# Designs tried in a protein design run: designed miniproteins, single chains. Part 1

Scores and structures below are computed, not measured.

Each design is a single chain, and the fold is of that chain. pLDDT is the mean over its residues in the fold that is shown.

## One batch from the design tools (miniprotein)

Design m1
Fold by ESMFold2-Fast:
Structure m1 (fold): chain A 95 residues (1-95)
Amino acid sequence: MPTIHIEGEALDATHQALAEKTKQLLEKLGANVKRVLSRDFPLLSKLFGLAQRANDKGLKLPEDTPDIIVDDSSSDEEKREALERLIKLLEELNK
């Protein structure tokens, strides 16, 4: 079960609600989600859509899926790269 921790910042309550729904979908896919949040609303929205499609298909993350962990000490670039890596993983899962 992969652990996902992507620290970030929500700009508003709508942004926080999207992050929470994304967390719930990733947990349904078999992830242990500590946090998934990003100031990049379009990237977070893309992640949500991919997680929803995978869940609708009844897909699960592969057992060998690596952990994705970036905390508040990480740069904005590292946080963005972690989010983009998770997006790529879900794009591959949805193929």
Scores: mean pLDDT 85

Design m2
Fold by ESMFold2-Fast:
Structure m2 (fold): chain A 77 residues (1-77)
Amino acid sequence: SKVIEELIKELKKILEDLKAGKISEKEARQRALEAIRRAKFLLPDDKRLSEAEEAIREGAKAGKVAEGIEKAIEILE
């Protein structure tokens, strides 16, 4: 799906910016969750989107936002 392909690209860019120190963990979490929520409106039956959202939320709770985003990308691929 083009929606999933574009979401993966956006999440990878967020991860790159986070690892480069260009954005905070709070900003990376917010942008990643917003990107997934937009994709969920277009693909409401794709279970991977809810699993990816949970991976980011769990990563954020553990103070490991980068790992959460990496896991979300793996779920979507």
Scores: mean pLDDT 87

Design m3
Fold by ESMFold2-Fast:
Structure m3 (fold): chain A 85 residues (1-85)
Amino acid sequence: SDFDQEVLEYLQTVAEYGPKDVSDFYRDLLSRFPDMSTLEVLQQAYDFEYEKSKEYLSQGNYGLARLYRLHADDLLGMIQNLQQQ
């Protein structure tokens, strides 16, 4: 679907241009994308970004904690939109 193509493009962009820890995770996730549903991919991306937000929050790095939380919230929005269809 067009949405699956948009998700694939998003994963490729983050894998190529994201911070190293994020790009490494998304590169691994991208390698599994053909064997996973779009929903499963988005759920794993959400969990990763949310856990990173909690990690940075525990370190007192509020700037990075907020950034990862905003990414997680965007991914959650995509999950909710997909589940309504």
Scores: mean pLDDT 81

Design m4
Fold by ESMFold2-Fast:
Structure m4 (fold): chain A 106 residues (1-106)
Amino acid sequence: MEKYTKTRTVPARSKESLIRDVESEIKNIENALKSKDKQALVDTAIDAKFLLEEYRLSKETGSIEKPLTPDEIVTREVTVTIDVDQAENDVKRYLEELKKILEELK
């Protein structure tokens, strides 16, 4: 079956920027699930997975607790692969993970 792979360098982020983007991504996932469009589900799964990796990096580096200057920002290269047939299941799982993250950040 068809798979989509994207590689992106992701930065460690502040608590405020993560809250904003997690709230936005939750809405994007809910809209994609309503649309039932396979491409929207794949694109949303990829974006959600990158955001989860940014959260993990931010937690590991402590950037959530302490604002970092631009020269202190840690980056990580991340590769995400989404199977088209699994995209709806992936976005449902990522939605639940992002909701938990939002509660932890607030």
Scores: mean pLDDT 83

Design m5
Fold by ESMFold2-Fast:
Structure m5 (fold): chain A 95 residues (1-95)
Amino acid sequence: STEEDMEKIIEKYKKELGLETPEELPKPEQLAVLLLMRIEGLPLEEAIALIEELRPEVERLAEELRKAMEEKGVKVSDEAVYMGALMRVLVEHLE
């Protein structure tokens, strides 16, 4: 499943890069934090703060995307929709 694949990627990145993420974060947000630390070089606290700041916008976009996909008969997991919304919001805000 998307959740299991995401968990494996998170564990791989944590192990290979020696990075930590709060376990209480949703899996898409944990992966996004690791990517922000790895690619953008953000400190853990700044990566988490950015994700938390953007969360309300991501949640709104994810719900809109989920509804649009259901109306078109496309079946996607909630985690995949949330990840898609999160990546879109991040790209728009990382200027």
Scores: mean pLDDT 78

Design m6
Fold by ESMFold2-Fast:
Structure m6 (fold): chain A 80 residues (1-80)
Amino acid sequence: SEKEALMERAATAAEALLADPSNRGSRITVVVFPDGTIEVMGAEAGEGILATNPEDRYRVADTPEAARRATAELIAEREA
């Protein structure tokens, strides 16, 4: 399903970010945009997005599994 595809993309992006030694101990931000686009980025970058578009929903994650769950929660929140 599209939801499962988005969750998997978020987990894959989170895994890549967290595998980089420069991101060791860092958290990531997961954002789902109104058009269904998903972005995974460093927590600081996520703060910039929230300042630009306050309609965006976000969650902070520290593992790929947390990013997958965050994506599911954000989709459910937007569909509520």
Scores: mean pLDDT 67

Design m7
Fold by ESMFold2-Fast:
Structure m7 (fold): chain A 82 residues (1-82)
Amino acid sequence: MKPSFEEVKEKVNEILEEMKKTAKTLEEIAEYQKKVGEVIEENRDLLTDEQLKELAELALKGLSEILGLSEEQTELALEETR
């Protein structure tokens, strides 16, 4: 069973929505971002570089929304929780 790009994108969006509902700490936010990264990595061979970039931008955008930060600041916050 091979997911389409649309299915992968929908899965990523579902994880980001769960993150917005349940994540209360930077550690929990980092766990959801890791889950998104795993979904993208599992499907890397099925996706173009442009599609991979779109999914990465989706993840950063969702994370920026929950934190009220820019994408760069959001990346830095994730590094602090490691």
Scores: mean pLDDT 73

Design m8
Fold by ESMFold2-Fast:
Structure m8 (fold): chain A 89 residues (1-89)
Amino acid sequence: HHMSLEERVERRLEEAKAEIDALIDSHPLTPEQKERLRKIAEDRLGGIRRMVETARAQGLSEEEILRLVDGAIETFKEEIERLLQQASA
């Protein structure tokens, strides 16, 4: 495993985005509701990227940064699932 931290982070974010996009597409929502949820997802992913930049600047290890990313993605998935439930009700 000789991938850079940046490559490992981007792969995790791309996988999370693909999973979230698939969840949004599988729900019986209007195009406007789906677009709103995708914008929220893009904002959250941007927030995770900014968090990684800050953590790197503060000298956190790659392991510490990846734990933060994994935790943030988990929280983000829970938020999107909650929003999908609200939009489907």
Scores: mean pLDDT 83

Design m9
Fold by ESMFold2-Fast:
Structure m9 (fold): chain A 55 residues (1-55)
Amino acid sequence: MEEKIEELIKKLKEINAEIVKLRAQPPTKDVANQLSRLLEEATKIGKEILKLERS
């Protein structure tokens, strides 16, 4: 269980780094679409971490 949580935290860290890089770029449609995708993925991972912490 804890090993799974650590993997999810590492994945969130990677996604947050990518979001920071995208936010530094001009606000194009492609950048907006990529940001939406990454934010959705981060939300899913966050919910999974909370679920595992409560299990």
Scores: mean pLDDT 80

Design m10
Fold by ESMFold2-Fast:
Structure m10 (fold): chain A 79 residues (1-79)
Amino acid sequence: SIDDLLAEAEKLLKEAEEAIKKGDLEKAKELFEKFNGVFTEIGEKLMANPELRPKYQPRIDELGKRAEELGKELAEKLA
């Protein structure tokens, strides 16, 4: 379900954020790549079921914002 995918995405993003704080950039990268996969799947399911978008959009917007910030930080630390 979309609820299960959102919960998984939130968990992966939190774990990636924690890995960056611990200096484990390789683990953070792997977790962030997994997050992006789940986040893409959520988008695909919402394209197939657009009537569900208003219910989930606030959580998706928050995750997208956090992912943008995390991706930027990870890119800076990997450079």
Scores: mean pLDDT 86

Design m11
Fold by ESMFold2-Fast:
Structure m11 (fold): chain A 81 residues (1-81)
Amino acid sequence: SSEELLKEAEELAKEAEEAAKRGIEDPSVASQSGQTALEAAKRIEELAKKASEEDKEKLLEMARQVREAHGQVLGFALKSS
């Protein structure tokens, strides 16, 4: 059901947020944290393909937010001191 897809996407988004926090706190793992977020976004996008039309938009927005978190981690890691 779409409800189960949304729950799975929420769990993926939460894992990506935790990975992003790890990358910000420890720049040495920023690349790995960013990759985790990117993979989560891709999986949420796949879930969107199976969702109802209404839930599809919500899932795609969640994937976009996860991709933005990935961008923030990379931006922080590449920041010149």
Scores: mean pLDDT 76

Design m12
Fold by ESMFold2-Fast:
Structure m12 (fold): chain A 91 residues (1-91)
Amino acid sequence: MVELEVTFTDADAAGAAAAMHGLSKVGRVLEARSDNGTEGRGPIGAARVMSAAGPGGTVHVRLENATIDEAEKAAREMAALAGGRVEVRPL
């Protein structure tokens, strides 16, 4: 099974819920980890991690059951809504 990592940098708290909603449409959100050491499981846990990271933070979200193309499209849409940078890569 191929897992993907979606990395958000400088996402705001308002964008966190929108990002997790978008990713949850294309695959299963497993967990997120921030550069401040916060971790959360599932889409609700991941949204909390993004909200806690703040505007200067980086959050890594693990996603399964998504194609790279679908995850990248969702990530681009979330970057447009939340600001900041988004990157998608296979694990």
Scores: mean pLDDT 72

Design m13
Fold by ESMFold2-Fast:
Structure m13 (fold): chain A 80 residues (1-80)
Amino acid sequence: GAALAEVLGRVAEEAGADGELARAAVEALLAGDRARAEEYGRKMEELVLSKQSLEEAAAREEEAIARRREELLAALAALL
């Protein structure tokens, strides 16, 4: 149904995968091949988890940048 296609499209987009994985999963489901559909689903899940790890790394880097900015401002104030 449309809801399944929408969810798979969103997962593929979030994972940075092209539409081929989402289309292959839908085709496998329509053919009754649940094992292949689950395989493609796991592949997309792995990509989503990798993206989440990158987002966590970016958040830590933003905190480090904010801390360095505060240290720089304090150093500049000391030079005035």
Scores: mean pLDDT 67

Design m14
Fold by ESMFold2-Fast:
Structure m14 (fold): chain A 81 residues (1-81)
Amino acid sequence: VVEAMQRAVEAARASGLTDEQILNAAIRGAKKAIEDGDLDRIPVYALQEILEAARKAGMTPEHIAELERALKDAQAAVDAR
């Protein structure tokens, strides 16, 4: 999970998102997970919001694919618990 988050943050930075934008997206995801009662999936919700922020910023398909892969890896890691 940590490695997937790190790769997603690096891809988002390379694409022009600021650390503040990435942090705000992650916080938004965490709040949604708490509201849904889905605390196990906080990293998944955070990555979903980072991915949406990247899409809205007009990131390349290659960067979007890297973020989607990180999200899939995070989902698999949570589901394995």
Scores: mean pLDDT 76

Design m15
Fold by ESMFold2-Fast:
Structure m15 (fold): chain A 66 residues (1-66)
Amino acid sequence: MLTPEETREVLRELAKRSKNPEAQKLLDEAAQADTPEERGRLVAKAVSVDPSLAEELQELVRRKTG
């Protein structure tokens, strides 16, 4: 399982991969969120704005967790 810091790094990387400014802002906010619940909510919003991020997020998490 990813640590909170590793999760934030994944979200920052995901934001750089998104070409949608709204999704990038939501992912930056998610990286700064204090709780897993708030982070998840913001990530879900980013994915709803840019659905391609769902597959990219899953791939980044798999790369880190093995």
Scores: mean pLDDT 77

Design m16
Fold by ESMFold2-Fast:
Structure m16 (fold): chain A 105 residues (1-105)
Amino acid sequence: MTIEEIREQVRNSSDEEILALARELLERGDGGGLLELASTADALGRRDVAREIARMALEAQMPNMIDVLEEQLKRLGYDRKIRTVEEALEGYELLEKKREELRNK
């Protein structure tokens, strides 16, 4: 699933449809795809959906988007552990700001 497909899905989908896709990505073990979905939802103003995705990932008790987010933040120079929904949302914001910077180069 491409970044463009995820952005289109978020813009054209209800909260329930986005959460259904998030559950599918989590079940498949697609931590990268789940992170793209969650951070894109947050960037497009769907913060409640992004919050719920973070809650689902933290409750899963398995390696998932939280591990991917921590690794990506570490590569950007942020030594952060994600233990709460609020920390995940802050991580989404940092990741999206960096992606926007790289996209505009």
Scores: mean pLDDT 77

Design m17
Fold by ESMFold2-Fast:
Structure m17 (fold): chain A 78 residues (1-78)
Amino acid sequence: TALGHLSRGLELLKNAKNDTEIEQAERELQLALDKADDDLLATLAFVVPGSLNKYLPNAPASAKEALLRFSKLAQDKL
């Protein structure tokens, strides 16, 4: 499911230690994006950028940047 891939992608981003692990997270996030309905796309595009610390507490800047890129892709799909 889209939510299942989103949950897994976020968990992988929170625990990422290098670029390879961020790429693994981005694959899960891409699967979530591909399966998302318009309501989820709107949440990812507009709500998530304002709430990064809730989704990725104590995460490195690279992980937050990856989630922001994902949010931009969701915006582009709307």
Scores: mean pLDDT 78

Design m18
Fold by ESMFold2-Fast:
Structure m18 (fold): chain A 97 residues (1-97)
Amino acid sequence: MDEIKEELKKKRDEEIKKLRKEVKEILENEEDVRKAVLKLTGVVLRAIGDLLQKGLELLKNSDDKEETKKIIDEIMEEFNKEIVKIIREFEKILEEK
């Protein structure tokens, strides 16, 4: 179980790092606020999808599906909190321009 939790945490951290990089590139290269918001939506949805796909793969191959579901729920909750923080930081930067 610790192995599943660590593997999913690693994927979460990789997706957060990738998302932060992509958000920075959007803020630096997109002057149109509406286009920036649409691009942000796309990269957020991709990050959620990639993490969920990894979670489902781990669930399918797990000997303890009930415990694995709890781990997925916990990590997805933490990931969603980080996404909300990134979105708020993005909105603040756009308003300060």
Scores: mean pLDDT 84

Design m19
Fold by ESMFold2-Fast:
Structure m19 (fold): chain A 88 residues (1-88)
Amino acid sequence: FSDEEAEQFKENGDKIVEQLEGQAKKVAEALPEATEAVELLLEAARLVKEAKRVLEETGDKEKALELLKEADRLAQKAAELVHEALAA
């Protein structure tokens, strides 16, 4: 995280959370059997919220970045599960 990247994340973090929670809602409505994918998307949203909080409260860019990397990993896993459910 550069200072510019951290500032951009502070501005866009809420939007990222809204997108993840919105995706989870859509998956739950369209694919009710894909419960694991929904849970992973909601966990990713929680990690993004924590990353923003850590960055705003402590300025710990390394901790915030680690939380965002984990959130991205979970979101990617959720996307794989959704793709598998749609292809089956």
Scores: mean pLDDT 81

Design m20
Fold by ESMFold2-Fast:
Structure m20 (fold): chain A 98 residues (1-98)
Amino acid sequence: MTEEDIERMEKLAEELEKQGQLALATHLRFLVAVERRDKEAVEAAIKRIEELVEQGQKEEAKEVLKQLITYIELYYSDDPVAQEALKRLKELLKKIEE
Protein backbone atom coordinates (compact mmCIF):
# COMPACT_ATOMS: atom_id res chain seq x y z
CA MET A 1 0.00 0.00 0.00
CA THR A 2 1.10 3.58 -0.66
CA GLU A 3 1.14 6.23 2.10
CA GLU A 4 -1.86 7.85 0.33
CA ASP A 5 -3.77 4.54 0.52
CA ILE A 6 -3.02 4.29 4.26
CA GLU A 7 -4.25 7.87 4.85
CA ARG A 8 -7.45 7.12 2.91
CA MET A 9 -8.07 3.99 5.03
CA GLU A 10 -7.56 6.00 8.25
CA LYS A 11 -10.09 8.62 7.10
CA LEU A 12 -12.53 5.90 6.02
CA ALA A 13 -12.18 4.21 9.44
CA GLU A 14 -13.01 7.53 11.17
CA GLU A 15 -16.10 7.97 8.97
CA LEU A 16 -17.21 4.36 9.61
CA GLU A 17 -16.84 4.94 13.37
CA LYS A 18 -19.10 8.02 13.12
CA GLN A 19 -21.67 5.86 11.29
CA GLY A 20 -21.51 3.15 13.99
CA GLN A 21 -19.82 0.59 11.70
CA LEU A 22 -17.33 -0.23 14.45
CA ALA A 23 -16.35 -3.73 13.27
CA LEU A 24 -15.38 -2.58 9.75
CA ALA A 25 -13.63 0.52 11.14
CA THR A 26 -11.60 -1.67 13.53
CA HIS A 27 -10.63 -3.99 10.66
CA LEU A 28 -9.25 -1.04 8.64
CA ARG A 29 -7.41 0.48 11.63
CA PHE A 30 -5.76 -2.90 12.30
CA LEU A 31 -4.54 -3.20 8.68
CA VAL A 32 -3.11 0.35 8.83
CA ALA A 33 -1.33 -0.42 12.12
CA VAL A 34 0.26 -3.59 10.68
CA GLU A 35 1.37 -1.77 7.48
CA ARG A 36 2.98 0.98 9.61
CA ARG A 37 4.45 -1.64 12.00
CA ASP A 38 2.97 0.51 14.77
CA LYS A 39 2.79 -1.73 17.85
CA GLU A 40 0.81 0.84 19.88
CA ALA A 41 -1.80 1.19 17.11
CA VAL A 42 -2.03 -2.64 16.84
CA GLU A 43 -2.69 -2.78 20.61
CA ALA A 44 -5.36 -0.05 20.27
CA ALA A 45 -7.10 -2.00 17.47
CA ILE A 46 -7.06 -5.22 19.55
CA LYS A 47 -8.59 -3.29 22.48
CA ARG A 48 -11.29 -2.00 20.13
CA ILE A 49 -12.18 -5.61 19.19
CA GLU A 50 -12.41 -6.39 22.94
CA GLU A 51 -14.79 -3.39 23.27
CA LEU A 52 -17.01 -4.85 20.52
CA VAL A 53 -17.29 -8.07 22.57
CA GLU A 54 -18.11 -6.10 25.75
CA GLN A 55 -20.83 -4.17 23.86
CA GLY A 56 -22.49 -7.49 22.88
CA GLN A 57 -21.29 -7.50 19.25
CA LYS A 58 -19.63 -10.90 19.72
CA GLU A 59 -20.53 -12.30 16.29
CA GLU A 60 -19.20 -9.19 14.51
CA ALA A 61 -16.03 -9.35 16.64
CA LYS A 62 -15.57 -13.06 15.76
CA GLU A 63 -15.88 -12.31 12.03
CA VAL A 64 -13.33 -9.46 12.26
CA LEU A 65 -10.93 -11.73 14.19
CA LYS A 66 -11.30 -14.60 11.69
CA GLN A 67 -10.76 -12.27 8.72
CA LEU A 68 -7.70 -10.59 10.28
CA ILE A 69 -6.18 -13.96 11.31
CA THR A 70 -6.60 -15.31 7.76
CA TYR A 71 -5.20 -12.12 6.21
CA ILE A 72 -2.07 -12.08 8.42
CA GLU A 73 -1.42 -15.80 7.84
CA LEU A 74 -1.63 -15.29 4.06
CA TYR A 75 0.25 -11.97 3.64
CA TYR A 76 2.37 -11.21 6.75
CA SER A 77 3.85 -14.61 7.72
CA ASP A 78 7.37 -13.10 7.96
CA ASP A 79 6.43 -9.83 9.76
CA PRO A 80 7.23 -9.97 13.52
CA VAL A 81 4.72 -7.23 14.46
CA ALA A 82 1.96 -9.00 12.52
CA GLN A 83 2.94 -12.40 13.99
CA GLU A 84 2.77 -11.11 17.58
CA ALA A 85 -0.62 -9.55 16.77
CA LEU A 86 -1.75 -12.87 15.21
CA LYS A 87 -1.00 -14.68 18.49
CA ARG A 88 -3.11 -12.16 20.42
CA LEU A 89 -5.98 -12.27 17.89
CA LYS A 90 -6.10 -16.09 18.18
CA GLU A 91 -6.10 -15.87 22.01
CA LEU A 92 -8.97 -13.35 21.93
CA LEU A 93 -10.97 -15.53 19.50
CA LYS A 94 -10.59 -18.52 21.87
CA LYS A 95 -11.87 -16.43 24.82
CA ILE A 96 -14.94 -15.33 22.83
CA GLU A 97 -15.69 -18.93 21.68
CA GLU A 98 -15.54 -20.23 25.28
Scores: mean pLDDT 79

Design m21
Fold by ESMFold2-Fast:
Structure m21 (fold): chain A 62 residues (1-62)
Amino acid sequence: SLITKDEYDYEELLKLVREWAEKNKLPLTDEQIENVAKILMHYDKNGDGKLSKEELLSVVKF
């Protein structure tokens, strides 16, 4: 599994999305990777700048 941490900040989500795209051989641009990470950050219910593993798994099937 690509999800190994309990919490992800924006930079960690950028890395996760990039690694997921590479693993699935998806030709995503840097802009598309940034947009996915920004969308995921909208699910941060506490507004602390970190997304929990549970919140991440609820919105994305890896």
Scores: mean pLDDT 74

Design m22
Fold by ESMFold2-Fast:
Structure m22 (fold): chain A 89 residues (1-89)
Amino acid sequence: TAREAAELAYRGDGQGAAEAVGDGISNFGKGASRAMEELGAPQAKRAGEDGARSNTPESGGGALMSTYVAGGKEGADRAAQIAEELGAK
């Protein structure tokens, strides 16, 4: 699930999570883009989108890392929350 992928990425084991749940990584990338836009950082949004696109399936942690570097810990947490909300629908 997206939540499990985000948690494993936070622990530094995102690659295995991404390989197992590719759809979760896609949803997480969308969440990261939206979270960065909400924080008023268009540059960070772009970085998150690029990271998500390039990190399937080998580097699931890369999307979280890109969001973390550009938007910090709060951005990464918000991205995970949005991804979980998308999966709940």
Scores: mean pLDDT 52

Design m23
Fold by ESMFold2-Fast:
Structure m23 (fold): chain A 56 residues (1-56)
Amino acid sequence: SEEDEIIEKLRKELAAFRAATPPPKTRQEAIDVTAEELRMIGDGVQELIEVRQKKR
């Protein structure tokens, strides 16, 4: 389904981001990395909402 494709794309993007991101050296860097991951997840959730609304 389109939802499965969006989820798979998000998983690949998160895996690529984690592979490219160096380990955080400070608490602030850890917060910044977490915030970026949450932003990416938020973008994926928005695509899922749009797909669900389009199918309604």
Scores: mean pLDDT 79

Design m24
Fold by ESMFold2-Fast:
Structure m24 (fold): chain A 72 residues (1-72)
Amino acid sequence: SEEEKKLAIEFAKKLKEYIKKNAPKWSKEELENAIKATEAMIAELKADPSVDKEVIDILEEILEYLKKILEE
């Protein structure tokens, strides 16, 4: 439903805020595990046509942020 899509987008946005706040404090191993988990989630959600593209886009933003921190 449209309401479920809006809720999923809101949840993804809150997850991004959490990651931005907390990921800089994580170990290299925790960052690598988070990257793998995020990549797996993106792949799973992309296979589901009911998932809104904005949710995927936010998860891709999270993935790029995690990769950037790992490179520091």
Scores: mean pLDDT 87

Design m25
Fold by ESMFold2-Fast:
Structure m25 (fold): chain A 94 residues (1-94)
Amino acid sequence: MPELDGETLRRASDAAFEAAYEELLRTPGVDPETARRAAEVLAGSAAATGEVSEEDLERVVEILREGGVPEERAREAARRAAEAASRAVRDVIA
């Protein structure tokens, strides 16, 4: 991803957070606090590089599992939220 200025990076991060948070809330068993924690990780990762890293994706899976989401559902939710976050970043910088 090209280097972003501070204002663009903040807008991209905010958009990624909202996209990830909304996607996570659509997943059965994800509470708002768990979704917020996971969305923060996804937004930071996506805004920094344009894509969510595998390390950050695994961190999100762990956050969702700690929130009571079964691993298979957590992994699918993390993947969908990561795609939403990455798309939101691309839409901001396009």
Scores: mean pLDDT 82

Design m26
Fold by ESMFold2-Fast:
Structure m26 (fold): chain A 96 residues (1-96)
Amino acid sequence: SERLREITDLLGDAVKRVIDIFKKHGILDESHLQEASDLLSEAVAFAEEQGLSIEEIRKLLDEIVEAFEKTLEETGDPEEALRAMREVIERHKEEL
């Protein structure tokens, strides 16, 4: 499926972006990496369930990754950065 490939690529790109941000900050904890991956996967699953377009899924993933990066740069705390990701996802769930 073309749509499945595009979604898989978007998710993979978002996961790679989060890993690169963690590496930039010297954070290599596998539990935090797994949690971030799980949150991105949850966001994609939710967006698919709601029938969002590829462009809408891309925008959602970008917003999640941007919130993660900004919070990690401001706090240096991976737990706060992961919380920021969750807050974006929960806000979108409440709005739909």
Scores: mean pLDDT 86

Design m27
Fold by ESMFold2-Fast:
Structure m27 (fold): chain A 99 residues (1-99)
Amino acid sequence: SLAEEALKVAEELLKLLEEAAKISGNLEIEMEVGVFAVVLAVNKYLYKKGKLDKSALQVAIDVAERIIEMLKKDPRVPEELLREAERLLEKLKELVESL
């Protein structure tokens, strides 16, 4: 389903954001990635309960956008990693719009 694909893309994005946060070493970015992980865990729980909707996934998108904007300001983060994170975020947005 589109919801399952959206959750898989969000999991891939989480792994990439965790890698970028480690490279950055910025505690505020690491904390925001922690927030994204919690939001994703809640979305997975809602999916198992048949209650996952666009608004819950939009919260995950909003948190990821904020993290990516913070990472863009850190010169230690490789541009390739940022481009891949932006690609996954756009794919996630497209899947959520199609729900």
Scores: mean pLDDT 89

Design m28
Fold by ESMFold2-Fast:
Structure m28 (fold): chain A 89 residues (1-89)
Amino acid sequence: MKLTEEEKEKLRAAVDALEEAAKSGDPEAMLAAEQRLVDTIRELLKRNPEAAKKLSQTAVDTAKASTAKTDAEILKEVAQAIRALIDEM
């Protein structure tokens, strides 16, 4: 399954926003960035359901496997996992 360059750009922008929000430690910024990533994957589901499912599953699995003690650290791990997957697609 290949992502278009436009799809990769939008996904990377959402991941970048998530990483910046996590660095800020601001709960409202983190919630907004999470919602942006969810909305971006939801839009992708209509055009590329296989890629969207893979990205969603990777985010869920990364969060569940995390031993981090803070939401900010969990979001950093999720952002890194999603970024790595985008680069392989």
Scores: mean pLDDT 83

Design m29
Fold by ESMFold2-Fast:
Structure m29 (fold): chain A 91 residues (1-91)
Amino acid sequence: MDNLLENAKFAAQSALDSLKQGRPLSALSNALSAIDSLRDAGKETPELRELRSKLKEVLDKYLRGEISREEALKLAKELVPPAAKKVLEAA
């Protein structure tokens, strides 16, 4: 359990750092990993489940080439900070 909470915190911080560096793929992927680690620790909330679904949709659209890198970064800036903050507060 302690390792999952530590992994959740590191992934959340990595998502924020990737976002600051303008890396949407890394930001979205690390935010999803943070939520998944928190879920595996038994601490996922309904709000984090909703944020995870939105993050996964953006990531999938970007990987399919349905949205530009710039649009993916814009959406990551809206979704990653609240997801990372909630993971850091819950862990």
Scores: mean pLDDT 86

Design m30
Fold by ESMFold2-Fast:
Structure m30 (fold): chain A 74 residues (1-74)
Amino acid sequence: AVTMVSSNGFRAVGRDEESAGVAAAIAVEASGGSADNETVCVDGVPVKGTALELGRIALESGKETVEVKSAAQC
């Protein structure tokens, strides 16, 4: 499981790739961005991909908590 945190402190938990992708999309949108195959900021790193790919990257990081925000906040 991984916890996605937006720039405003919103938290969403993903237990698999699909739910982690949904959590990442919600965290990016809560931060004023878009996760619809646009560049977003994942734990300070610019990443481009689908919400599902962002969720997979967060799970593969091995971190319990990952900050996800809009590209402008990188």
Scores: mean pLDDT 74

Design m31
Fold by ESMFold2-Fast:
Structure m31 (fold): chain A 82 residues (1-82)
Amino acid sequence: DFLDEIRQIAKLSKSKEHFLTALYYYLKYLKTGNPQYVTKLIAHLYFDAGKPVTKEEVLETLRELGYSDEFIAEVEKIIDDI
């Protein structure tokens, strides 16, 4: 289940900032289909590259992808627990 996968990745993340940036690029890839977001995600994971991403930007991208308010609230709780 995607929410449980998000929880597991959050537990493995070294910081809230790294988790937010990784999740954001993945979600942007899902929204746009643009492979540049996969490249940005890989660069971030291996080289700590990329600009800081806010919690609000992640939650808004989830909303744009059509996730429910209930799902988005659970993701926000996961982020806040990092």
Scores: mean pLDDT 81

Design m32
Fold by ESMFold2-Fast:
Structure m32 (fold): chain A 70 residues (1-70)
Amino acid sequence: MAARIAALTPASLRAHLAARGLGDVPDATVEAVVAALRAFQPTSAAQLRQVLADVPLPEATREAILELLS
């Protein structure tokens, strides 16, 4: 998980979401997710879910991010 978060950029997250049909997520939302993940540095799926709970995300977008980083 830590290595995946360290390698994560707004551009790489957007590309992943676009591949899942979620390419319409705002840039500000993508940037907020990357910033929150880098600040918190979650080490488990439970901690990752906690961090994402602080960002207002559609459920499908949240699930796609969890799948990427799990």
Scores: mean pLDDT 76

Design m33
Fold by ESMFold2-Fast:
Structure m33 (fold): chain A 88 residues (1-88)
Amino acid sequence: HMEEVRRELFLKEIEEWAKRGSPLGKALLRMVKEGREDEAFRIMEGLYDALLFFEALTESGFSPEELRKAYDERVAAREKALQALADA
């Protein structure tokens, strides 16, 4: 049930991206139509967190400048944390 719901959400998202003219969305939709759904969904999963981050900030009324700054700060913090773990 939950896996099927996730599949439907990914298909809807891919169709939305393709509709909006995204080259990635069009490529993923083609993969789905060719029976390569698992590959398309794995790519989708890898991008999901990044897209949700940008979507949430956009919906919160952040300007493009604030959005870029917030994203850069988050990336820098994550890189610092990974470096600290590597040095330990």
Scores: mean pLDDT 68

Design m34
Fold by ESMFold2-Fast:
Structure m34 (fold): chain A 73 residues (1-73)
Amino acid sequence: MSEDLIIAELGLRELAEGGPNTEKTLEVLERSIKRLPEEEKPLLVPGIEALLARETDPRVRARLRAILALMGR
């Protein structure tokens, strides 16, 4: 397991808990995903999709969709 995968999973947990640093957490999550090996990206897709399904803020939703787009498939 890469350090970036661990950081991304922690970021997803922080977003799910509704912490005060949403913007910073999204920036860290995006950077970690850009650094992930292609084989590790699918491991984060279910977590991001779960967050997107429950998120009501349109700005946060747009950023989560952009992150999914960075992962391709």
Scores: mean pLDDT 78

